Designed miniproteins, single chains, continued (2). Designs and how they scored, part 31

Each design is a single chain, and the fold is of that chain. pLDDT is the mean over its residues in the fold that is shown.

## One batch from the design tools (miniprotein)

Design m5053
Fold by ESMFold2-Fast:
Structure m5053 (fold): chain A 101 residues (1-101)
Amino acid sequence: MEKVEELEKLIAEMRAHLEAGDYRGFLAAAQRAIRVAVSMLPELTPEQREEFVRELQRVQDALGRLYDALADPNASPEEIRAQGREVLAELERLYEVLKKA
């Protein structure tokens, strides 16, 4: 499906922004990826939907930690990068759930 290919492209964009330290671009790509992923919900079986909801919650939790780190003037660049990597990892897990649909 075209949406799976769009998600793959957005995850690649997120990785590129993260490596560049561009957290604005990273967050923009992440929010777009979440919107695309949520738009695929009607195509999922009940079992896949339960797995999707669990992984989406992990993505939202990781995003919250990244937003907190970005808002903290005492957060180190290493700490912010670590939270960004966690968001990317959880979105990659969400992508794997959707790729099987």
Scores: mean pLDDT 86

Design m5054
Fold by ESMFold2-Fast:
Structure m5054 (fold): chain A 91 residues (1-91)
Amino acid sequence: SKVEEFVKELNERLKELGIYEKYRNGEPLSREELLGLAEALYEVAKKFNAKRAAERAKKLIEEIKNNSKKPYEEFVKELEDIAVEALLELS
């Protein structure tokens, strides 16, 4: 399914960035790793035409780059919410 292809592509990009295991284990990501995760999510969502998820990921990338006052936990929750939205758009 498109959902399975999306998940595989995202996981592969996270492995290339060296953050897949940290992300899966819930280990804290550095700001650079968090940005990499957001950018990977954006690129994969865009590739699969998950338009709403891609737009949200792009906004989150800018917030991370601009030193937003959001706590780390809120960034992680937003990334997870965006990933779920992508899966729903592709279902």
Scores: mean pLDDT 84

Design m5055
Fold by ESMFold2-Fast:
Structure m5055 (fold): chain A 120 residues (1-120)
Amino acid sequence: MTVEEAQEYAEKVLEEVEKESDPIKALEKLLETISYLAEVAVKSKNEEDRIKLFEEIVKVLEKAAEILEEYDPETAEKVRELIEKLKKAIEEKDFDSALKILQEADGLIIEAIEKLKEEK
């Protein structure tokens, strides 16, 4: 998978999620997209491509936080704090820290999805 293909896929998912009325389906699709982008980033041979992929992950996380603001505002705030930490890690080219921050953000989103499922 190329960086260009990964970016195109993420952009398509963001468009699909904007039209999705079910927050659980939207958040699950965003999590799948984050996992895909992170895998491509880890396998990327150059730093510039890795930066581009993590910048795309930031956009996907920002959309997840936007959805969570309506249903779980406390989790949305925590995800936004992690997005700011992720942006700093990307700027510092600390991809190991970026992956750890991303794992923490994924965990928060998964927990929010499980809470939403219990409220159905």
Scores: mean pLDDT 86

Design m5056
Fold by ESMFold2-Fast:
Structure m5056 (fold): chain A 74 residues (1-74)
Amino acid sequence: SLMDEIKKLIDEIAQETDEAKAKELIDRLVELMKKLSKEDQLEARKLLDETIKKHKLPGSIAAYIYEKLAEMEK
């Protein structure tokens, strides 16, 4: 399912050590999230926020994620 692909991408982002590659994965994640219902988008955003906190993602990557999520709402 689309949600399973999104969960897999979030896991890949959490494990990615190359910042440029992580940003490419984030761009792909955001494009997939745009195809979700509003309810599923909220669920994916919560999972992503939890992943950022749990895995202590670099501030630059966390900032990029939140920037791209904000762009989705415009």
Scores: mean pLDDT 84

Design m5057
Fold by ESMFold2-Fast:
Structure m5057 (fold): chain A 75 residues (1-75)
Amino acid sequence: SLEETLERIRKNIENPSEEEQKRIAEVDARLDAWRAGQLKELESLPPEQRQAETARLDAFVAGVREGITLLVRAY
């Protein structure tokens, strides 16, 4: 019911549920795997360009992690 759903959301805001923790962990694992794959692709680039692209990649991953954490905890 809606009432049961709202009570669950309230409890999850106060204490992250095992399911919410699992979802965050699954997203983090997927982001780490994707980042590792991107780093392998960047290995073909010259060192200077690879350093710049790695910094851009790390900034992107950090932004995605922040956004997902906020969305998961807000809902």
Scores: mean pLDDT 73

Design m5058
Fold by ESMFold2-Fast:
Structure m5058 (fold): chain A 90 residues (1-90)
Amino acid sequence: SVLEKLRRVLELLKELGFITDEQAEELLEMARRGVSPEELLDRLADVLDESQSFEADLLASMVRMQRWMKMDIETTLENLIKILEKILKE
């Protein structure tokens, strides 16, 4: 589900130090309330841009590009999981 994939993305982003617990809780509550996929992805990108990490800024750009390309949210979240797991292994 979108919620389970989002939860995994947020766990990985927290482990890397790219987002705070408060930012992760905000995004999870937005998803639980049924906020649109577009609004969720826009907020996720904004949160990543707020990080001073270069890698987080690149991830924000990727999310915005995939949103512009009209990729579905599940595919965008799956792509994020793959990239974040790779970063954690290196």
Scores: mean pLDDT 85

Design m5059
Fold by ESMFold2-Fast:
Structure m5059 (fold): chain A 65 residues (1-65)
Amino acid sequence: HMTPEQAYDVLRSVKQNPQQYEQFVDRLAEIFGVSKEEAKKIVDEALKDPEKTYELLQAYIDALR
């Protein structure tokens, strides 16, 4: 079980590491069928709200089946 606060901490940690952030953004762009620039905007919007961060990470994890 992951809480919205835990999801927020994970995504923020990923964003703090440029290499991990680029890999995450590239995968997110592939999963959602959007540009890398759009994927970065999705991450920034999610980081404004822990609930949105939780939803984003759950969608990401589910897509990595």
Scores: mean pLDDT 81

Design m5060
Fold by ESMFold2-Fast:
Structure m5060 (fold): chain A 77 residues (1-77)
Amino acid sequence: DGLAVMEEVIRLARELVERGVLDESVLRDAEAVRPLVEAESVTLQTGDGTRTVTQEEITEALRAAAERARELLAAAA
């Protein structure tokens, strides 16, 4: 469930901003990613052509981001 993982990442990012670890601009960046998580797939235009990013790849990246955010929160506690 990519949306649930994304909501967890946004929640953790808010905690990091509140603790002064991250700039609030990261919340805007995280919200900008929401349409990509909601899409079935995303086609990225690159200098060498196009690459399709799957929901599985997006969800995996979000899980990694959530884990890193939890580590930062634990260190800031």
Scores: mean pLDDT 71

Design m5061
Fold by ESMFold2-Fast:
Structure m5061 (fold): chain A 59 residues (1-59)
Amino acid sequence: GDQWAVDNLDSVIDTVKSSTSKTATIDFLKISKGIFRLVASPEAARKIVEKLDKALEEL
């Protein structure tokens, strides 16, 4: 469910960063932000978007 995505998002981001280029990681984070805004609950989407925005800022 949505909570599993929130709880495991940091691990997923780390895996993507380890497995691909910086450009592909940025694209993944931007696309994921859009998708989660559409499919996740509003509460989970807010938390996920905040984590994705932080990851983008730290790249």
Scores: mean pLDDT 75

Design m5062
Fold by ESMFold2-Fast:
Structure m5062 (fold): chain A 75 residues (1-75)
Amino acid sequence: SEKEEIVKEIIEKYKPEAEASSDKEKVVELLNEANREAAEKLGLPVYEFDEVTAELLEKLSEELGQPVIGLVVEK
């Protein structure tokens, strides 16, 4: 699964920095950077998350037991 491999590679790149930081603002920056890189590599639209949206993604990542870079939708 090419898309899964790209997402996994991005997660592995950003996960250590995100997990090392307890600062939600820094986690937001890392999520936005990871999401931009993932969208660019997948050829999909880029979406940036604000502080509130990133907090919801952080909660979702905790519920799933893994980081969630963000949902990218194919058209």
Scores: mean pLDDT 59

Design m5063
Fold by ESMFold2-Fast:
Structure m5063 (fold): chain A 68 residues (1-68)
Amino acid sequence: SMEEENKKLQELLQEAEKELLAAKSEDEVRTIYEKWLKKLLEVSKTEEQKELAKLGMEIALQEVLDRM
């Protein structure tokens, strides 16, 4: 179902955020961000899921960069 797919996407976004937070440099953050954005877009089946993936990744990236 779309609810289960959205929950899985949210779980993947949380995993991406954890990896981004563990990064030691801005270059590493960028590499991890690009890797996860690509993966999340590849597993997204609908336009809504793709927008959720993009938004989630942008929020996570902003939080990590604001901390650095």
Scores: mean pLDDT 82

Design m5064
Fold by ESMFold2-Fast:
Structure m5064 (fold): chain A 70 residues (1-70)
Amino acid sequence: KNAAIAYENLGNAYVNLGNYDEALKAYLKAISIYKQIGNFEGAVKVAAKGSKAFKEIGNLEGAKLIEDEL
C-alpha cells in the first residue's frame, strides 16, 4: 500500500524534474504493486495520472506503456 503511493509520488517528482525515464519506471512500479495487492482502483488512478502527465509533455509512447501496464 505505502510502497505504491511512494512510487506514484516519485513518478510525479521525476516528471517535475524532467527525468522522464525515471518517472516512467516509477509509475509502472506503482501500477504493478497496486495490481499485486488487488487494488485495481488504485492501479487505474495511477495509470490515468501518469498517462495524462506523459501526454501533456508529448510522450505518447510513454503514456501508452503506462496504459498497457494496467
Scores: mean pLDDT 83

Design m5065
Fold by ESMFold2-Fast:
Structure m5065 (fold): chain A 100 residues (1-100)
Amino acid sequence: MPPVPEMPRIPGASEEENEAFREYRERLIRLILETEGASPEEVKRRLLEMLEEMAERFRERGLEKLAEKIEQQREDIAKLPPEVVKRVVDLELRHLREEL
């Protein structure tokens, strides 16, 4: 099976940080599967909403650095055209299907 692009393990991170990273990845996988066949605009909208929610939850848990990283990722994605975001998500879905 091809390696997963985002590793849930962070060397030197706390158990809580590793767990949060795993939760983020699971949420992302779910989003990718749920948005299969959706329009580029819908994919981008759903992804931005997920990133905002995850950043808020991590901040509430005291994981400020993780929250800031997710917020930066959200800003970067917000600058991309919807079609580019959908292409990235479609590539990730293909890798997930090969893993399943």
Scores: mean pLDDT 76

Design m5066
Fold by ESMFold2-Fast:
Structure m5066 (fold): chain A 85 residues (1-85)
Amino acid sequence: SAAAERAAAERTVAALDEGISDFKKQLEKTKNEMKRRIEEAAKQSPELAKKVGEEYEKKINDLKSQIDALEAGRAAARARVEALR
């Protein structure tokens, strides 16, 4: 039924909201770790600070890509909820 399909789509939106929240928390943790590691590395050498920054930037970009994919999935699931009205 349309009601059952809508309920399933609403559950998908809720699950994606939780996933997005979790990845955003991981992103903030990774950004905070990046700041601390760069500050520590900068005291030793600028080259080391650059290398640390590049390694964390890759991790941050990977997390952002995961968040973007989940947000796209959420938008699709929400559009389905509206279509099943």
Scores: mean pLDDT 88

Design m5067
Fold by ESMFold2-Fast:
Structure m5067 (fold): chain A 87 residues (1-87)
Amino acid sequence: KEELKKLLEELIELLKELIRAVEEGDVTKAVGLALRVMGLVYEGLSKGILPQEVGDLAMEAVRAALRGDLEKAREKIKKLEEILKKL
């Protein structure tokens, strides 16, 4: 699943950027990155490219990061990275 692998790599990178933006207090950048992650998740799910479990983890990471729970956000990203390694 080359499409899933590329999409998951992009999601992980955007989520890491989201955590950095939150750490830096860059609210505008954090919101923009969160919206982009959400859009990619919804598109991937609608096209059947993204498994529900992966979409759920990405959305949980977004919600955690936006709440300032960066530890929880990193936990979710690590689970996504583990899934990517098995592809």
Scores: mean pLDDT 86

Design m5068
Fold by ESMFold2-Fast:
Structure m5068 (fold): chain A 65 residues (1-65)
Amino acid sequence: VTPEDVARFIAQLPASAVATVLRRYVADVDDALIARVTAIMEDTSLSTEEKAARIAELLADHRLT
């Protein structure tokens, strides 16, 4: 699973699902990562594609399972 795949999946979901999905796919998930991804998902100025790109950038620094 790639950061881009996880990010595209998350970007299609409601912000309330972020913590559950991150805990499933990210081995080193912490509250700071959950907060940053949730903030991106709650940003109404961003398109789904823009959200996916920003989330993928954040996840590139993390270990996926």
Scores: mean pLDDT 83

Design m5069
Fold by ESMFold2-Fast:
Structure m5069 (fold): chain A 72 residues (1-72)
Amino acid sequence: SDAALLARARARAAEIAADLKSFDKDGDGYLNEEEFAALAEALGLSPEERARLWRLLDTDGDGRADVRRLLA
């Protein structure tokens, strides 16, 4: 489920929390699609899981993923 995917992504992101900000090249707390793709690869997500997680983080449909949703 999407909720299970988000929970798993949050758990993995917590393990690399110190490195998570290095994926945010703009330093604004949001990831664009290129930055998100790099993070998703680091989290070990499949292309399908990456697409689903993007939709969960880009709730506003503005093309930016809110990384605060990945942090505890």
Scores: mean pLDDT 73

Design m5070
Fold by ESMFold2-Fast:
Structure m5070 (fold): chain A 53 residues (1-53)
Amino acid sequence: SREEHLAELRSSVPPELHHLVEPTYLGWRDTGFPDDLALRMALMILQLDAEFS
């Protein structure tokens, strides 16, 4: 579910990036990606952001 995916994303990235979790995940969903793939894409992007923040 969306809430479970958002919770997983928040637990997987630094707290300073939590404000980017929902817009990043929903951005991939809006592109037409299914929930599981949107989760993976969001994780990848947020992990890169964590390294550069």
Scores: mean pLDDT 78

Design m5071
Fold by ESMFold2-Fast:
Structure m5071 (fold): chain A 82 residues (1-82)
Amino acid sequence: SSAAERERARRELAQMVAGVLRIVGALIDLEILSKKTGRDLSEAIERIERLIRRAMEAMRRGDLEEVRRLEEEADRIRREVL
């Protein structure tokens, strides 16, 4: 039914929003680390900012799998600098 399809779409949107917020969380972690340590993390921060823009575009297209891939990439970048 159309109601079940709308409910599924809302759940997928919620999952994509959560994924984007986790990428933003990685950005916040790097900003805090940079501020606390004085380390130049500008390149890593710029990479995560690009991932946020790509994830927002993927979310507008309803591409949950792309949002998940970008979330994983952001977490990899964060782990490399921690």
Scores: mean pLDDT 88

Design m5072
Fold by ESMFold2-Fast:
Order: structure tokens, then sequence, then C-alpha cells
Structure m5072 (fold): chain A 82 residues (1-82)
């Protein structure tokens, strides 16, 4: 298992535990994309990014619990970045 730490704009940190390095890389990349672009994207475009990440995590072998946790964290991050 691999732990990904997600730092929020408010200074809080959340941890997501994923089954493998591929899933961890997917989540880490998604966090970077949202930090770079979330303020420039529509809500609809942000939802599209999050759904793409959901599919990639599933393909990487993440469990449904891991996927839902990651999606919740990404949604929370996107809200704080707007």
Amino acid sequence: SVTVKVEFPDGSVEEVVLSNEEAAEVLEHAVLVLKEYASKLTDEQIEEVIEEVRERLRKAGASEEEIERAVEILKKLAEQLK
C-alpha cells in the first residue's frame, strides 16, 4: 500500500491509502492538475476531471472504497481552490 498526502489551501493535510504505486501516481497527478487549473475550470470541467480520475484509479486496481475516498478528497480540494 502507498499513502498519498494531499495538502489543502487552508493548511490541512488529508491522507489517502491506495493499494499500489500506479494508483498513488494517478491521485498525485490529479492533485497537481486541480491545484494548477481548478480556478480556471468550470464546475462541469472539474467534474469531468474527477470522473476521469475515478476511471484511472479503477483501472490501476484501486478498491471502490479507495476510489470514493480519493474522489471525496479531490472534490473538497477543488471547492477550496475556487
Scores: mean pLDDT 86

Design m5073
Fold by ESMFold2-Fast:
Structure m5073 (fold): chain A 94 residues (1-94)
Amino acid sequence: MTEEEKKLQIESLRLEAIRLAEMVLSGKVSDKERTRERLEELIKEAEKLGDETTKKLMEALLNEDFEKAKEYMEKIKKEMDEEIKAKIEAEIAA
């Protein structure tokens, strides 16, 4: 996996994680069991990619620690801005 491919996978993971977190935090979850299974899947994917913050977000949601979940979600949003900047710089340098 190239560094660019890894960054794309992390961004895709984070976008899905944020979407799922927003659904859980807003109470729009209709199937709690399916949501639990998806949270566990995203934890495994985050661990594989080395994305500790996304893993912590998913674990917080599983434990219904919504205050920590909000904190990690805000951290991911800030880190995503940096990833976008890095991609722009890489394109200019190429």
Scores: mean pLDDT 76

Design m5074
Fold by ESMFold2-Fast:
Structure m5074 (fold): chain A 65 residues (1-65)
Amino acid sequence: VTRLVAAKIRAIGIGVEYGLGVTLKEVGDAVEITVSGTDARAEELVAEIERELRALGIRVARRTV
């Protein structure tokens, strides 16, 4: 859906800013967030993505850091 496309674009941008690999998987009306690698900033990155997704009305089913 259009919201999910916007969410993926935002997540990619945030990932690039942090220099971390980010993957969003669509699961029904929700998404799963996965961050590649071990980094102290991974939690901050995920929190920022979750904030953006919440603003778009998208539920986060799982996050993996």
Scores: mean pLDDT 74

Design m5075
Fold by ESMFold2-Fast:
Structure m5075 (fold): chain A 64 residues (1-64)
Amino acid sequence: VEELKKRLIETKDTKEIYELARELGRLGVSDEEFNDVLQKMLEAGVSKEQLSAFIEGYKKGKEE
C-alpha cells in the first residue's frame, strides 16, 4: 500500500494513476486513507485530469 501511494505522488501519467488507484480500491484502502492520498496529490499539483483518473480508478477498484 505504501509503495502504491509513493508511486501515485511520483507519476504524472494519467493511465498509471488510474491503475494504481484501482489497485488501492481493490486492496480495500479506506475512504479516510484515500482522502489523505488525494490531498497529497493536490499539494503536489496534479492536473484535473489526473485527479479524475485517481478518483475513478479507486471507485472501480472498490467495486471489483
Scores: mean pLDDT 78

Design m5076
Fold by ESMFold2-Fast:
Structure m5076 (fold): chain A 87 residues (1-87)
Amino acid sequence: SPWEQKIARLEELLQRKLEEKVADMRAAGSPESFIQSYERVMQEQIEAQVETLRQLAKTDQKKADAFMRQVLTQYEVPQEEIDAVLG
């Protein structure tokens, strides 16, 4: 479905942002144990946001769109990429 494709793209963008943040933390000299804890917490948060989005997409597509934009903005995804996902 169109929403499954949008959700897959959201997951891709959020995973890329997580990888970028982890790389920045390593470059800054953050302890590996701290990086691993951060990755775990952020992955759990992404999974929860994806599940919320899947439920909203089935019940209220306008709320799903708004929530998706909110999540992408929260993760500092550029506006051009947000527009490409939501079209």
Scores: mean pLDDT 85

Design m5077
Fold by ESMFold2-Fast:
Structure m5077 (fold): chain A 99 residues (1-99)
Amino acid sequence: HMLSPEEAKARVDALQANVPRAALTLAVAYRDKYSLEELIELVKKAMDAVRNHLLSQAAPEAKEEVEARMDELRDQAIKTVKEAFENPEEAERRVRELA
């Protein structure tokens, strides 16, 4: 099944809403188990997998926008993990607010 341009963009909209929260939660949950570099590599692999899957399913006219938005979201997710390591107390407070 090929995603229409509207369906592909809706998938990216949902990811933009959820990925920063997921990245923050991941960093807080695993900060004591993994280094910053290890968590960044996990986020990169996860984001690359989602990006490649969406691009494989998206209509050709949507691919450029999906690719650009997914690349921006990947950078945002990495930034979120880095910020959580720089200020762990604030990161833990923010995760508590999401509960």
Scores: mean pLDDT 87

Design m5078
Fold by ESMFold2-Fast:
Structure m5078 (fold): chain A 84 residues (1-84)
Amino acid sequence: NAEIEALRKKAEEERTKYQSLIDEVKKAKENSDKLAQLAEELFGPEVAEKIREEGNKKIDELSKQAGEEATKYDRYLKEAEDLA
């Protein structure tokens, strides 16, 4: 069934986007932690705290986007199952 195939393909596309965003979250966290540690050593804890705050905002945004892709994945998968 072409419709089921199309929905499953859309679900896999959203799964790929979700995994990409989760990988970005992990990298953003690691980079933020490294930059904050370096800033603390060079400029002190106040600068490090600002870097952590900026990193947390980015991580929150990426996590929100990942949640949206996960929701789309579940929806397309459910639609495909309902047609099968």
Scores: mean pLDDT 84

Design m5079
Fold by ESMFold2-Fast:
Structure m5079 (fold): chain A 82 residues (1-82)
Amino acid sequence: DNEKKVEELLELIEEAEKILKVPEEYKKDVENIKNFIKENNLDLEEFLNLSDEVLYSLVENKDFLEKLRHTILSLKRKKELE
């Protein structure tokens, strides 16, 4: 069910936020990403297939976005292996 996949992605983002110890200034970027995911009912695959242009419009720091994306993928892989 797509709605469950959306929730799974949001949970992975929240876990990634905790791991990265996201500074207050970048929390707005994370909030914008989460809201975009919720509004568009995106799962992990759809989120990863978004154009960089779209994602970069949601964030002020592109390097942070790439770290977040990489951390989400690492968490997903680890969860599937455990």
Scores: mean pLDDT 79

Design m5080
Fold by ESMFold2-Fast:
Structure m5080 (fold): chain A 89 residues (1-89)
Amino acid sequence: PLDEAIRHVQEAIEAVKKGDREKALEHLDRAFQAIEEAMRTATPEQRKLLLEAVSHLAEAKEAINKGDYEKAVEHLQRALELLRKAREL
């Protein structure tokens, strides 16, 4: 589940960089679903990182909807760092 979430966030970043809003939002939705699945078996420490990642993904979605792609990439990259940290636990 965490590797799937990481992959979808990476794909969302690439879509945002290409200006592909529709593809970016699709990958964001799949990242949210993968994180929800990961939370079912997450440790308390992993859960804290996953909740923080979800917050950044929500901010990225809002930024995409406003056309602020630079802000969207910043939030997606922060979520990616948090997901990778959770995977290392």
Scores: mean pLDDT 89

Design m5081
Fold by ESMFold2-Fast:
Structure m5081 (fold): chain A 79 residues (1-79)
Amino acid sequence: SSGDEETQAMKEALESMKDKHPKSSEEGLKQLDALEEATEAGDLEGEIEHARKLQEVLDKDPELKEAVQKAVQEAVDKS
């Protein structure tokens, strides 16, 4: 369903990190929103592009990456 718990956990983690990592968190949220839109539209090329850009944002900010990975893991564990 639109609003997969993993995607929601990523959004919440990115939002929670805005004060500490404002630029990375804002760009991460932008790419995640674009990824969700591409998924809803069935745009495979857009999905690949925005997933890659989201990964690049996280790879450049290790503390943000750790927070997002932890949130996703907790969401998966609750499933």
Scores: mean pLDDT 81

Design m5082
Fold by ESMFold2-Fast:
Structure m5082 (fold): chain A 84 residues (1-84)
Amino acid sequence: SPLDQNRKAAMAEASITLSFMTLNEASKVASPDQQKQIDKLKDQMKQKEAQMRALIDAGDYDKAMAVADQIMQDVYKLMDQLNA
């Protein structure tokens, strides 16, 4: 239904927004070397965000959510690596 499609799109958008917010918070306390890793991931996330939007435009909401989930996983993986 259009309502379910709108909810899936909103959830994908929210996941990406939260992912960028998480990296922005990490940047506040990051070393110069950690900041380089954060910036590299942000550039990769922008490319994946474009892919996600193309999938939403094509009506492929399940694939769009999978891309958003992968972005979130990449962010949390980086956060774990920076804390090690």
Scores: mean pLDDT 86

Design m5083
Fold by ESMFold2-Fast:
Structure m5083 (fold): chain A 68 residues (1-68)
Amino acid sequence: MIESPELYDEEEFIERLLKIPGIDEELARKIYERFPSKSSLKEATVEDLTKIPGVDEELAKAILDEFG
């Protein structure tokens, strides 16, 4: 896949994260603040995501699966 320098609209990003079990709106906003685009999430590692308060290893893997 080709990386695009696009940022998600905050609402679109949050809606997509909310499809993942275990993510509420507050956690989705925290993830968006750290990774404000699909491409940045796709390039992220489990370790990068677990640095966000409230994201454990299983949730990080679910996020990467949804956006990968």
Scores: mean pLDDT 73

Design m5084
Fold by ESMFold2-Fast:
Structure m5084 (fold): chain A 100 residues (1-100)
Amino acid sequence: SIDKANKLYQQGLQLYKQGKYEEAVKKFTEAVKLFEKEDKYSENTVKSYIFLGLALSELGKYEEALKYLDKAEEIARKRGDEIMESLVLMARSIVETAEK
């Protein structure tokens, strides 16, 4: 359900803010699977992919991080959402800088 997806996203955000990146990845991964099924083009779908990418980057999983940011970019463009597109570009810049 979309409510369950939103709850998983919020749990992921809380874990991310605490630096619990492995746990955050698990919650965000569950959230994006539900969002893809229930509400593929929502703002929270884009945000879930962005934070999944950022959490994976914190774990040194740069290739996976960029793959999920590509998904976020695709959805943000489909929405015509310049704010979400800007957030994706910012997240991509962070990951590419960390990859070194």
Scores: mean pLDDT 88

Design m5085
Fold by ESMFold2-Fast:
Structure m5085 (fold): chain A 86 residues (1-86)
Amino acid sequence: SYIPPEFIELKKLLEETREYVISLLKDDPRKKEFEERIEELEKKFQQLINDVGTNDQPAAPLEQINELKEELKKIIEEAEKIKKES
């Protein structure tokens, strides 16, 4: 089945962000909070895939994809700030 490139990019960004943030906050008590925030975004992403389906080149929901990307960017920026202050 065809998967829109925007979904492939977002999945990669989610996986890379999770690995990066978990590594960055390894010894920080806020690590669990950030893991839970990323898991919530992963659930939203899975819901978008389910809603769009996998039949005949479904159109990517760009607004929702961009919202998830912005939320991931904020998570990264907040995690980096915590690391810098530690």
Scores: mean pLDDT 79

Design m5086
Fold by ESMFold2-Fast:
Structure m5086 (fold): chain A 75 residues (1-75)
Amino acid sequence: SEEERLKAELDRVLETAEQLGLDVSKIRKAYEENPEKLKEIVDAAREAVFIALLFPSEEGKELANRYLDEKIKEL
């Protein structure tokens, strides 16, 4: 199903985000509180990971976490 596909995608993105030093607890909490927003959460997490990969520095990690915070607030 689409939900199962998105959950699998979320798990993969969370693993990558954790390896990059991003705050995965915020993503998990967002999903627990807003399970109907799974697609938006996956998209936000993937975008944050992309930012961290483009800017592999402490500043890039901070930018990615800030971006993630803003996207979660919009849910």
Scores: mean pLDDT 85

Design m5087
Fold by ESMFold2-Fast:
Structure m5087 (fold): chain A 63 residues (1-63)
Amino acid sequence: MELVEKTYTVDGIEFTITYEKDSPLTDEDFKALAEEWAERLKDRPEQYKKAIEEGKKIVDKLK
C-alpha cells in the first residue's frame, strides 16, 4: 500500500504520523492519536521537558 504522512502539533510538540493512503481512519482519528501521544509524553515529565527544550533550541538556531 502507498504510505502518506501527516504532521500535527499538540502543546507545541510536532508529531508526524505515517499511515496507509487507503486507511479508513479520518483526520480526526489521527489528531486524537497525536493528542494521546502528547498525553503519554506528559506522564514522563523528564522526556516532555527535554522535548520542549530541544525544540526551542532548534527554533532559536533557525531564526
Scores: mean pLDDT 65

